# Designed miniproteins, single chains, continued (2), part 113

Each design is a single chain, and the fold is of that chain. pLDDT is the mean over its residues in the fold that is shown.

## One batch from the design tools (miniprotein)

Design m7920
Fold by ESMFold2-Fast:
Structure m7920 (fold): chain A 94 residues (1-94)
Amino acid sequence: VEELKAAYEAARAALDAAMDRVSQLINDPNATPEELEAARDGLRAAVDAYTQAVEQLKSALPPEEARKVDREETPRIVAGNILIAAADLKAELK
């Protein structure tokens, strides 16, 4: 269980860092398409890793606790996917 929690915490930190990077580049008028695409791809990988870590953690928890994790973590995954779409759109417009 401790290993799953450590993996979850690492994936969460990576996701937060990737989301912050994409958000900064979206708001930077000097960001290149290459920078936006690289950040988008990094965020996509981070969302995938985070989703996998959340599912592994949920499978190890009792149903009530798994339900609480799902409710708390789903909005973060959605926010990550919105930023991926925004970065993709901005890269295409440049």
Scores: mean pLDDT 80

Design m7921
Fold by ESMFold2-Fast:
Structure m7921 (fold): chain A 58 residues (1-58)
Amino acid sequence: MSKAQISKALRLIGEASGKSVTELRAELDQLIALGFSPEHALMSLALKYGVGHVLKEL
């Protein structure tokens, strides 16, 4: 996954969930540190906030 796709996904999750991109980036980085791939980490965040549908636009 490209940096542009990650940034777009975080903005879409933030827009749909009401969370800041800064908070979502921090949670993403924590998931990656736990061994998640960027795609898996983004999917986990989107599902956590009930907005998994926004990742279909990547």
Scores: mean pLDDT 80

Design m7922
Fold by ESMFold2-Fast:
Structure m7922 (fold): chain A 74 residues (1-74)
Amino acid sequence: AVAAGEELIAEGQRLLAEADALEAELLAASQPGGEPVKLDGKVVSLPEWLARIDALRARGEALIAAGRALLAAA
């Protein structure tokens, strides 16, 4: 239970860090004269980037909450 809880928290933190990195890229691309951001070598739309950031944050938060619940139950 403890190991599983710690793994979920670590995975959640990784996803939140990934979302923060994508948000930083989006902010840089939003500057005057900034180039369009590429994801996996493809130019993606703003709604697609925002949806990915939101999905990563939601997943990360859910995993951290689940991990904390497992640690509390142990």
Scores: mean pLDDT 77

Design m7923
Fold by ESMFold2-Fast:
Structure m7923 (fold): chain A 68 residues (1-68)
Amino acid sequence: SLEEVKKLAEEKLKEILSKIEDPRVATLTKSLIEMELKDMIENNETDLEKLEEYIEKALELAKQLYAG
């Protein structure tokens, strides 16, 4: 359900913000997750596995962007 998608996103955002030392990585990861959540809601997508995979990819992308 969309409620499960929202809850998963909120729980992962809280977890990410508590574990990431670089505020730039945290901020970008948060923005990417919030954008995906909005897109999923607008398209009535309720695939929790897709959201979870995206969250992992967003974090890796944010880390790579600020690793140079």
Scores: mean pLDDT 80

Design m7924
Fold by ESMFold2-Fast:
Structure m7924 (fold): chain A 77 residues (1-77)
Amino acid sequence: SIIEEIKNSFKSLGFIPDFSLVRDVYERLVAGEPLDLIELGPTGVTQRVYLVLVPYVKQGVSFETIEKAYEEFVKEN
């Protein structure tokens, strides 16, 4: 399922990103914000979350689906 795919992508980060960061990156991607602004995130965390979310935003995956996958990922880790 798409939920399991997104969960595995979150696992690939090797850390649990803050939910607020996940939401902010999703919103920036939907707004078409350039990567160079996202690169200003702390220690590459924002860039890594961006790279995880890019394919799902391109597929038209809703934030509600991302949020469900994130919640399940956090519960399992």
Scores: mean pLDDT 81

Design m7925
Fold by ESMFold2-Fast:
Structure m7925 (fold): chain A 85 residues (1-85)
Amino acid sequence: MKKYKVSIAVYTAGPNPEFVAQDEFELEAEDLKEAKEKAVKRAQELAGEELEVVKEEELVEEGKRVLLLELKSETKIAYVAIVEL
């Protein structure tokens, strides 16, 4: 299993976003796809509703793979960063 660090921040949707929740944790997954699935599930738990991935960006910073996600529902926006350790 590979180890990943996940950071999630959830805000209300709309013109004046308000902070809802955040979490930062480490997880183990076989690959980045599984890490993404686990991170999305956690973001939905924090938001209290289902979220859709509306933006996904993969990059490499200082030799580490980083996946950035933007998730949305009708009432929430979540930002997720996944870093391979």
Scores: mean pLDDT 86

Design m7926
Fold by ESMFold2-Fast:
Structure m7926 (fold): chain A 95 residues (1-95)
Amino acid sequence: SVAKEVLRDAIELARDMGVREAERLGRPDMKRRIEELAERGLRLVDDDAPVSEIQRVVDELVDELRELGKDDPGAQRVTGLVSLTLQHALQLYKL
């Protein structure tokens, strides 16, 4: 479905942008967690897992992005926009 494709694209965007910011800030631990959470999210979406499980992984990914951005204004702008995009894509998917 279009909504499923939009959610997959939003998770991939969150991974790519989050990884880039984690690399820029020298946070290999955050990079790894973002990659692992995004991979789990993509698998859940591809497997048509329950919405509650997808929501849980999306919430964890958003929390990780928020933590990454907390002390850097540049990262905060990127992670904030990407988190909003991810949350909106999930709301569309839940319709």
Scores: mean pLDDT 90

Design m7927
Fold by ESMFold2-Fast:
Structure m7927 (fold): chain A 85 residues (1-85)
Amino acid sequence: RDAAVDELARRLLELVPELSEAQARSLARVAVDLVLAGHDPETIRRSMLLAARALGLSDEVAERVAEALTELQPEIEELLRREGV
């Protein structure tokens, strides 16, 4: 899980360079947890918008974070499969 979170945080920073490493890692952790819980893409998107706003990010940056993590959802699923048995 830490490997998936770290890789996702790295990819998120590439797509949204305004984030700090701590913000990217925090958002990546939330996204990984939501995917593991089996939430649908709309629920994930809304939760990521709320998480980004809770970190003090602007609405514009929060929307870009939500979009980036929605695009990265298949990669999150693949990373989690590789951490499995």
Scores: mean pLDDT 79

Design m7928
Fold by ESMFold2-Fast:
Structure m7928 (fold): chain A 78 residues (1-78)
Amino acid sequence: MTDEEAEEKTLESLKKRGFSDEFIEKVKAYLDRIRAAETEEERRQAVIEMLKDLIEKYKGSEGAERYQQALDLLEKRR
């Protein structure tokens, strides 16, 4: 899977879950930062930062809950 395919799949998932275009644009900006990362560690840290920012911005919403689950998986797996 290319980085572009992974990005598209993520954005489609968010749209299907009813997230706003503003939210999707912010996620896209973080995905662009992840793709620009030169090391696996930098990429992982960018993903963690993205998830934390999204959780804080959407605290108390369904979206925040989904991103908390993704963050927990990343922290437990690596």
Scores: mean pLDDT 70

Design m7929
Fold by ESMFold2-Fast:
Structure m7929 (fold): chain A 89 residues (1-89)
Amino acid sequence: AALALFDTDGDGTLDKQELDRLIMALNDPNLTPEQRAALAVFDRDGDGKLDEEEFNHLITEHGLKLSPEELKYLYKALGKNPTDEEIKA
């Protein structure tokens, strides 16, 4: 699962630093003000964690759609080294 590869401990959540790395690693010129506002709202709620459903909502509902190459780059930027099978999942 994509979320598990971002999570340092593998518990299925992202802490605030991992979320910040995700935002920076995406560095997508197509990242809209609406997508940034949604990420800021998550950060302001103060739990500092994303579960799998919240992560999927962030990627799909807010228009952050990643190719396998972009997803692989993102994982590497977060200090992970996923296989092609993990990217495909």
Scores: mean pLDDT 49

Design m7930
Fold by ESMFold2-Fast:
Structure m7930 (fold): chain A 57 residues (1-57)
Amino acid sequence: MPISDEQYKALPESIKEKAEKVLAAAKAGRAEHGLTFTVDKEMKQRVASSLLELEKQ
């Protein structure tokens, strides 16, 4: 179930791009409330994992 950092790097660019857009939207939403939003490898892995599940179906 968990995806490693190396597996994340090996993902198709389309999945990485979608993950980047999702995280950017979340960051923008938090910024409107004056809140800090940090993106770490765990968060990127979770988003990418979810996108991979969607691509399977």
Scores: mean pLDDT 69

Design m7931
Fold by ESMFold2-Fast:
Structure m7931 (fold): chain A 68 residues (1-68)
Amino acid sequence: MLSHLEVLSLVLQEVADKAREAGLSPETIRKIAMELANFGLSLPDSLSPEEMYELLTKKGKELLEEAV
């Protein structure tokens, strides 16, 4: 099973890839990644990897929609 840090790393990569495809600047991608990482690190360790993935992908989508 994936650890919480592995789930965070996967979602960060997915969101960064989508941001690059959308033509966002490296600075904007860095800001999105930092906000997503801070959000992920603030989540309780009692969450399952599946719950964490769902919350992180939702947050990542929200951040991308604000930047695009």
Scores: mean pLDDT 81

Design m7932
Fold by ESMFold2-Fast:
Structure m7932 (fold): chain A 77 residues (1-77)
Amino acid sequence: APPPKLTEEKFIKEIGEDILKAIRILVEADVNKQPLTPEVEKAWKLLEDYYKKNNRDPKLVQTLLRAYFYIRLKLLE
């Protein structure tokens, strides 16, 4: 597997920093068992709008899922 920094750079190139940040907010909420706060709702809406804007591309769903699990594993280290 590539080093963590190179993996984050690849996700930023594929989905952008704003989307990666939104995924991080959702991961942190899941790990910390947070209720649906306005910040979490905004992050979820940003991801939904991004998915719709990209024609609901299945490849995008796989990239978002990979980013989600990558951040989750890194956060739990």
Scores: mean pLDDT 75

Design m7933
Fold by ESMFold2-Fast:
Structure m7933 (fold): chain A 65 residues (1-65)
Amino acid sequence: SKEEKLEYLREQMKETIADFKKEGLSKDEIIERLKYLGDIAIENFPEFKEEIQKIYDELIEEVKK
């Protein structure tokens, strides 16, 4: 379902962020990568643009804390 696909995306991105932090990337570097990955995700799944944008915006705000 759409909800399952979006939840999978969110969980995969949380793991990706954890890996970036473990590798020693700065908050700014992680945010830049998330913006790029979000753009790619929207390009590949334009029908989910609003939902994907919301997920990446929420993840970026979590990184800023």
Scores: mean pLDDT 87

Design m7934
Fold by ESMFold2-Fast:
Structure m7934 (fold): chain A 74 residues (1-74)
Amino acid sequence: MPSDDEILEATRDIAIAVLDAIKSHTENPEVARLSDEMKRLYEELTRAILEGDEETARKLQERIRELLRQMESL
């Protein structure tokens, strides 16, 4: 059984790879900027979860959802 930390790390790596793919294929500099911002938020979210900071993790998760909505609006 993989540890929760191992699952979280794998999930983070997949999310970052998807964001890097979006950035490499986009002609829109705003989409590229938002993708970089989301990568930073995913790294911060992973750290907050590993440190047991549930409140910070929830706030970061909502911020990521807001950025996704902003990208959809472009």
Scores: mean pLDDT 80

Design m7935
Fold by ESMFold2-Fast:
Structure m7935 (fold): chain A 79 residues (1-79)
Amino acid sequence: MEEELRRLIAEAEPEVAEAARRAVEAVKSGDAQAAYEHARTLTELGATRIAGLIAELARSQGRLAVADAVLRGVMEAVA
């Protein structure tokens, strides 16, 4: 999961890579609001797989509120 996430970010288009890096930074800082906003942007850019892996990253670190925020961002982008 984490290795796959790092690889996908490295291979992504610049705008996707930047949004993904911002989302990962939000996970590391425990910023649920920022994680929600960047996950929504990732999903609107078509990077739903990256957003899903970021939710799994947050969950693996015990940051459940951040993981839920990422998933809310994804769901609102597709609603």
Scores: mean pLDDT 84

Design m7936
Fold by ESMFold2-Fast:
Structure m7936 (fold): chain A 88 residues (1-88)
Amino acid sequence: DAVAELEARVRALEEAGRRVEEKLAAGIRELEPEEREALALAIAAAEYRRLLGEGVPEEEALARARALEAELLADPELAWERFLELSL
């Protein structure tokens, strides 16, 4: 069931996202792999929505968001910097 698999993945990422928020609030910058994936996805999703709001075509916005997600997964310090920008 593709819908059930997608819902399970979303729930797992939401749970990891909550742990990331708690850790970052406590000043802990070291994240587990699942938490890094959740953070990168959240930042990339926010960028995708921002680009759509700026009038960027959906296909281009999606490509840019995916590229950002890959960069954030490769560079945890960049992910931390982008998280702080979104929190300010």
Scores: mean pLDDT 74

Design m7937
Fold by ESMFold2-Fast:
Structure m7937 (fold): chain A 86 residues (1-86)
Amino acid sequence: MDDLKKKSEETLKKLEKKYKELVEEAKKFIEKAESLPSLSDDEKTKMARMAVTFRTMSFHFRSLGLLDKAAELQAMADKLIALVNS
């Protein structure tokens, strides 16, 4: 019965794709924030939401044993929160 193994592998592939997309989006926001003299309230709200998403994903990746990805997402969350609060 390969259904459970296949379903777990598909879930991991989806998480890895989402991880790559989130990291790329975060890098764009960080670069834009660092290049601009000020951020709009909408941009700050979006960054805060991304930070929450990264923190949640970090916990999920940690529970799956993907510690390097979990650490990267946590670092991105912390950087986004710092930029919102600056």
Scores: mean pLDDT 76

Design m7938
Fold by ESMFold2-Fast:
Structure m7938 (fold): chain A 76 residues (1-76)
Amino acid sequence: GALSAEQVQAILQESLDRLVEEGHEVVKEAVENTDSPAEAYATISDRALAGDPKAQESLQRLNDLMRQQAEKLVAS
């Protein structure tokens, strides 16, 4: 089934926290300078679209983590 908005936000928050722990500076800066996980994601995405290679790398890892968490929920 489709994930709820609350489940998506929880997955996003956990994925952002994990990348901060892994030392992703772009993610840490986005989280520290925004008021929500969605705004942090938008900031990382905007930097990646602007051609920042570190932001592109962090966004790819973030999307991979979110996909893995979503797959676990739909597999159960």
Scores: mean pLDDT 82

Design m7939
Fold by ESMFold2-Fast:
Structure m7939 (fold): chain A 73 residues (1-73)
Amino acid sequence: MTFKGGEVVKFEAGKESAEFKNTGDKPAYVELYAPDVDVRVTQPALGIDFVLKAGTGRNIRILPGHTLTVEPA
């Protein structure tokens, strides 16, 4: 998924990997929720790499030019 900046998107993480790229000039946000499975969340440019546990959620900011990846843990 590609953002133009300023978007707020709700995303339910599943068994499939997802990638979010912000090509805009403003931050974009993903309201990430992992209902059933643990997922690994990475933003390499910020040194972010963590596991979001099943049943939990987190709001994640994507800076201009940055990429967020969500994959099964």
Scores: mean pLDDT 83

Design m7940
Fold by ESMFold2-Fast:
Structure m7940 (fold): chain A 72 residues (1-72)
Amino acid sequence: MKAGELDVANYIMEYAASKKVGDELPSQREIAEATGASQSTVSAVYNGMIEQGLLYRDEKGRIFIASKALTG
């Protein structure tokens, strides 16, 4: 994982730790602005987490928590 992807992954995990399954996560743009990473980097991390079953993407591109492994 590149440094930017690791920073994004850590931000997402920290954000999700205070949430519940079914809660919405920030948009790719919001995370890119918060972390200083590119939207492409955020997209890569989100897609990886969706592939692992940790997150879910709806038809409008919104991201939700799918797994209790991410929640506190």
Scores: mean pLDDT 82

Design m7941
Fold by ESMFold2-Fast:
Structure m7941 (fold): chain A 63 residues (1-63)
Amino acid sequence: MDHAQVLALLERALGHDFAALSLPPPSEAELRDFVAALREAARQGTLPAWGRALLAELEALEK
């Protein structure tokens, strides 16, 4: 899994980077848990439009 590409998509979806927010970048495990939560929300039909767009971009990277 490309940690840097997943992080870049997350920062783009949020409209901010973690450095600009003075936050530590999320770990690989934290990003994995976040992606798993998005997939679970999509399965339950509770994922908002921004989350569906982000998940589609993440799935395109996993090819």
Scores: mean pLDDT 68

Design m7942
Fold by ESMFold2-Fast:
Parts: C-alpha cells; structure tokens; sequence
Structure m7942 (fold): chain A 58 residues (1-58)
C-alpha cells in the first residue's frame, strides 16, 4: 500500500544520504510498530531495502 511505498522510499533516502543499513531498517520497523504496514509488507520492504543497500555497497 501507499504506507509501504513511503517506508521503502524513506529507507532508500537514508541509504542515499550515507546512512547505515541499521538506520534504514529502523525506518521500516517504525512504520510496522505504528501499525502503518502489515507484517507481509515489513518482510517485503525489508528485503527490498537490504537488496538496495547491498547494491550500493552499504
């Protein structure tokens, strides 16, 4: 949903700004903790963030 896409975009923005994978993961976890995304979305977005971080060498 829209919230999952926002979580992904914010996490990618953290990585693009030189942030760590842990900081990017924190964004996604916060969206889930606030009930804005489902457990399925958390799993999917978390995987996409991890793959993005690896592609950037972070």
Amino acid sequence: GAAAERALEEAKAVLDAGGSGMEAEGVVVRYAAQGLISGEDLRRVGREVREYALARGV
Scores: mean pLDDT 83

Design m7943
Fold by ESMFold2-Fast:
Structure m7943 (fold): chain A 95 residues (1-95)
Amino acid sequence: KLIEVTTEAFKKRFPSLADVAEKYVTQAFEELEPYLKWLERNKDNIDGTVSMIKGILGDKMKSHLAAFHLVARALVLELQGYSPEEILETLLSLK
């Protein structure tokens, strides 16, 4: 499942937050679900679309920022048809 793959990527990128990774990742997935169609329509400009969603949420954003960015990327990759293994590899290669 996408949550498991994204949680693994989060733990590897942020080892100090490993104990809370699943909670933060799950929260970010729930917060981004209403924006799935927006992300799909703007898949050619992921970073700009994520910035716009953050702007819309503003002070109402509940998710940890790092988890929010990682989950948004994972969702777009899934919408583009990438496998869980390919998504994990891509998330781990992000700067």
Scores: mean pLDDT 78

Design m7944
Fold by ESMFold2-Fast:
Structure m7944 (fold): chain A 68 residues (1-68)
Amino acid sequence: SKEEEARRILELALKYAEDGDFVNARVAVTEAEKLGLITPEQAARLRALIDAGDVEGFIAELKRLIES
């Protein structure tokens, strides 16, 4: 399902972020956007948090999207 696919790729982004791998976390966010699993607005917000170095905010936003 779309919900299962969204959860899987966002959980992958979360794992990358927890490992400090923001390059691959960003790639996973972009792939989720490309597949229509998150909105462009949600993807832009996540990328802005990465670019700001806001690790805690990025993880919190990913968890919010996974739990939605």
Scores: mean pLDDT 85

Design m7945
Fold by ESMFold2-Fast:
Structure m7945 (fold): chain A 60 residues (1-60)
Amino acid sequence: SKEELIEQLKKKLEEAKKNAASVPAHLQPLADRELEELEEILKKAPEWSEEELKKVLGTL
């Protein structure tokens, strides 16, 4: 379902945040930008179809 796909996106964002915590200070701004992009995707996710959400999850 669409709700389950959105939940999977939230889980991927949380995993990405954990991974970002291990990056050196010099790379932190880049990691923050990647997280910002994932957050924007998640914000837009409710507007997408279930098929589009599956495609996005497949590319992440």
Scores: mean pLDDT 78

Design m7946
Fold by ESMFold2-Fast:
Structure m7946 (fold): chain A 85 residues (1-85)
Amino acid sequence: ASMELEPEIEEILEKILEETNKIILEHAETDPELSRKAVEEAVEKIEEEAEKSEPEKKKELLEAKKLFEETVFGMIKKVEEAKKK
């Protein structure tokens, strides 16, 4: 990988991703608003960690945030589109 995360930060990101994915899989069909809020909260948590981090780690966290937003919002959108068919 071109960038390394501290193990502690990586563990936090993995936990946020797992919790958010679980909510999406569990609630996206029944409560899309809950899934959207979970993603927004996860993004805010990543931003908080980035603000507390050194410049190099902040850059890595912001990059992870962008990938997370693209992946998870894309997933929610696909579920919403499939539900309407």
Scores: mean pLDDT 69

Design m7947
Fold by ESMFold2-Fast:
Structure m7947 (fold): chain A 67 residues (1-67)
Amino acid sequence: SAGLERAERELVRLYLQGRISPAQASAAGRALRALPPDASEEEVAAALTKAGLSPEDARRVARAFVA
């Protein structure tokens, strides 16, 4: 989905900026791919926080997913 593609691009950006580890990037990517395409911003952020992202980075990726 377009939302997944935007979220994955933001995840790559966070990784390249050194904000997340390879393990966090892998876990977050798996979490994103498991979400339904109509997941709310809150649901996406919660899944990413569970995957190990900070609340700030989780919200950033979640905003990209729902845009």
Scores: mean pLDDT 88

Design m7948
Fold by ESMFold2-Fast:
Structure m7948 (fold): chain A 81 residues (1-81)
Amino acid sequence: VLEEARRRLRSLQDRLPPRLVVISTVEEAVEWAKEQAKKVEETYGIDVEVLKAETEEEARKAAREALERGAAVIVVLKREV
């Protein structure tokens, strides 16, 4: 009963609340972001997608597409030292 109500509320939120997309080329960052995504989704009721890109160029392209759809985007890239 409560689970079904929560599921319906989430379906309505998929069109209206802010969506967050996290994109990274770093495997460790992707795994960490997936763990945080669950907490953020439960706490704030926003949709969080975590995407892995193979290159910085692919990450930037995915970020641009997400921004064009009205999502907030976080991109985590490996710093070359």
Scores: mean pLDDT 69

Design m7949
Fold by ESMFold2-Fast:
Structure m7949 (fold): chain A 63 residues (1-63)
Amino acid sequence: GTSFSSGMECKIRIIDAATGQSYGEFWVPADQVEATVKSLRELFAFGPGTVLTYQILECRPTP
């Protein structure tokens, strides 16, 4: 993260809100979680009913 961030990263799980299908889990800087999810939503926003959401599974200090 940046010097203004908490210096943490969170493991998030990307889920299709319409189907509940998981698209994967990965570590994202805590301050960039929302921006990353929004970017993914834009990428997958081509079809009706495709809505991505996420769950925070764990957070840890950035190594």
Scores: mean pLDDT 71

Design m7950
Fold by ESMFold2-Fast:
Structure m7950 (fold): chain A 104 residues (1-104)
Amino acid sequence: MERALSAMGLGIGASLAGDYETAIAAYEHAVREAEAAGDLFTLGMAQRNLGKAYSEAGDYERAIEAYEKAIKAFREVYEKTGDQRAKRLLEEAEKNLEETKKKA
């Protein structure tokens, strides 16, 4: 979904600049666009990036919630399609969740 990917691009650029407020807003926009499109793979990517942005901002509670939503989305994609990218991203999101819980 092009609109969600454009919003994610903005979020990535903001994160690289250390502007986590803008990154969070961009990723929240990407989440809404992916949900509206029913694009579970892009939803998972947006939620994982949102989790990273919250973690970098020190908001571990919201980071955990975002990673759990990313895990759910990637699991649904993998179970329905067998997509190995979704399996890899599921495993990465589970690792991000574990690392964030150690900081909380």
Scores: mean pLDDT 86

Design m7951
Fold by ESMFold2-Fast:
Structure m7951 (fold): chain A 85 residues (1-85)
Amino acid sequence: MVPSGETRSYRSALLTGIDRIQLLIDEARKTGDPSLVEQAREEVKRTLDFIDFQLSTSKDPQTVEELEYYREKILELGKEVEELG
């Protein structure tokens, strides 16, 4: 019941977070605006904090594996952000 709804919710939140980080990186590259780099850095931190929270509450091995996969993707985006600023 409840676990299924939460599983769906984290995917939506993670994909939205990834899209937002990517958009901020792309705009920062086009405009050179340092405020966009700072916003991207904040979104990376927020998304990692969200994943860490989900990992602390998740007991399903498949969910843990999926969360760890997205965590690595967010860390890769974080490296791109650091290269911009």
Scores: mean pLDDT 78

Design m7952
Fold by ESMFold2-Fast:
Structure m7952 (fold): chain A 94 residues (1-94)
Amino acid sequence: SLSVEELLAELLANAPSREETEEVLRKAEELVKAGELPSPELLSELFRIWLVSHAVIVHPPAGMSEEELAYYREIARRAEAILAEVGAMQAALA
């Protein structure tokens, strides 16, 4: 019933703030640097950040600035780097 543009707008409207996003990424980065796995709750928040940023990169909203797109590219990069480290740690435990 909603267009892709309307769905993306709702995703962005309900996305974590920049401050909340930074807190989630910072906590997860600290844990993986210490060789510790993030909690399922923190991983869920990280996947949400990754999903929103990736959706913006794949389907940029009309009129979004290059500076704002650069922000989403950076948080997607950080989330992907954390998730890759988590995957490597889990593989090492198998």
Scores: mean pLDDT 83

Design m7953
Fold by ESMFold2-Fast:
Structure m7953 (fold): chain A 62 residues (1-62)
Amino acid sequence: MELKKEEQDEMRKKNIEGDYDAGIEALAKHLGLSKEFEEEWKEAFKNNDKKKLAELMEEMAK
């Protein structure tokens, strides 16, 4: 069977990480963070890199 719409949607989400992206985008926009910072935050979330996430939060506090 060819890829169903549901499977295609899941592949798209795998690349974008919709749930994490939505939350991070909202917070980044609210806090006025750069797009570069936002992207690093998304990547850290995708990789479950708790150390990197902590470092990014410390940088936001500066």
Scores: mean pLDDT 66

Design m7954
Fold by ESMFold2-Fast:
Formats: structure tokens, sequence, C-alpha cells
Structure m7954 (fold): chain A 90 residues (1-90)
């Protein structure tokens, strides 16, 4: 993977994450934005999970990928207090 290809993929992940983020309650959106600001120099796991929820809704994930996404979402929901995150996967 080239540096340009990696940057393009990160940008796509961020776009998908922003679309899903808008569906969370405003209080949970603020918590995600705080985590993102702290991790500004890297792609934080919460953005990857939010982008994954978009792909889940588009029917692009395998059963194994859905299981991994659910487990990651459960961990982040507990650690960051994002209770509505799991509701997006129902």
Amino acid sequence: MTKEEAQEKIKEIEKKAEEVLKELPEEEQKKVKEVVEINKGSLPPIKVVLAGIKEYREGKLSEKEKEVLRKQAEVLAKELGLKSLLELLK
C-alpha cells in the first residue's frame, strides 16, 4: 500500500464515520469528538467502528466481520459510555 492509498482509505473511513456519528445522541457525539481530538495524530478505533457500521448497513460485511465489529463496538461502548453504539447494529 502506498502512502497516497493509505491516506485515501483513511479519508473514506472518516467520511463513513461522520455519517454514522450523526445518528448517535448529541452527548455521545461529544464524547467521540473528545476521543478524536486526543488521538488527532492517528486513526482512533472509534472511527473504524463507526465506518464499519456503515458497511454493515450496506450489506458489505461477512458474518465473521459482523461478529468482530459487534465485539469491538461492545468494548468501545463500555469504555467510552456510548450505549447507543450497539443499537446501530440491531
Scores: mean pLDDT 78

Design m7955
Fold by ESMFold2-Fast:
Structure m7955 (fold): chain A 80 residues (1-80)
Amino acid sequence: MDAELEAMARGILDYVRSLSEEELEEVRKAAEEALADPSASEREKLLAELTLLALEERELPEEEALRRLTEALRRVREAL
């Protein structure tokens, strides 16, 4: 159910908001490299897209960030 995904989205948002700017850049670079890797699996690419979304959404108001991350997690769940 979406409530379970919302809890997961909150965990992800709290995690990315806890990172330093240096750690955020490192995570972003790793996700971008995964997306550019032609040998990366569909799962790896979806997780990389989710990571980049979480990094962008961390600066939004809490409710909007959680809504967007929950929608992204639902898409990842449906694809896996």
Scores: mean pLDDT 78

Design m7956
Fold by ESMFold2-Fast:
Structure m7956 (fold): chain A 71 residues (1-71)
Amino acid sequence: MRVTLRPGARPLSELLDALRAAGLKVTGISAENGTVVLDVESDLPPEETERKIREVAAAAGYEVLSIEPAP
């Protein structure tokens, strides 16, 4: 999945650690002018993966702008 996030007060490294601790695999990272784009893989169904990403991001103070499923 491709996840676009607006960063909050917490550093990106804290978000990445939280995602990995939640069992989500981060395979790609880019940061552009106030947004962060992550490529995330999970063994869970797409809907459950999206829900878990949103929960982790919210807990870290990040706003989820979009989530796109991998083709």
Scores: mean pLDDT 79

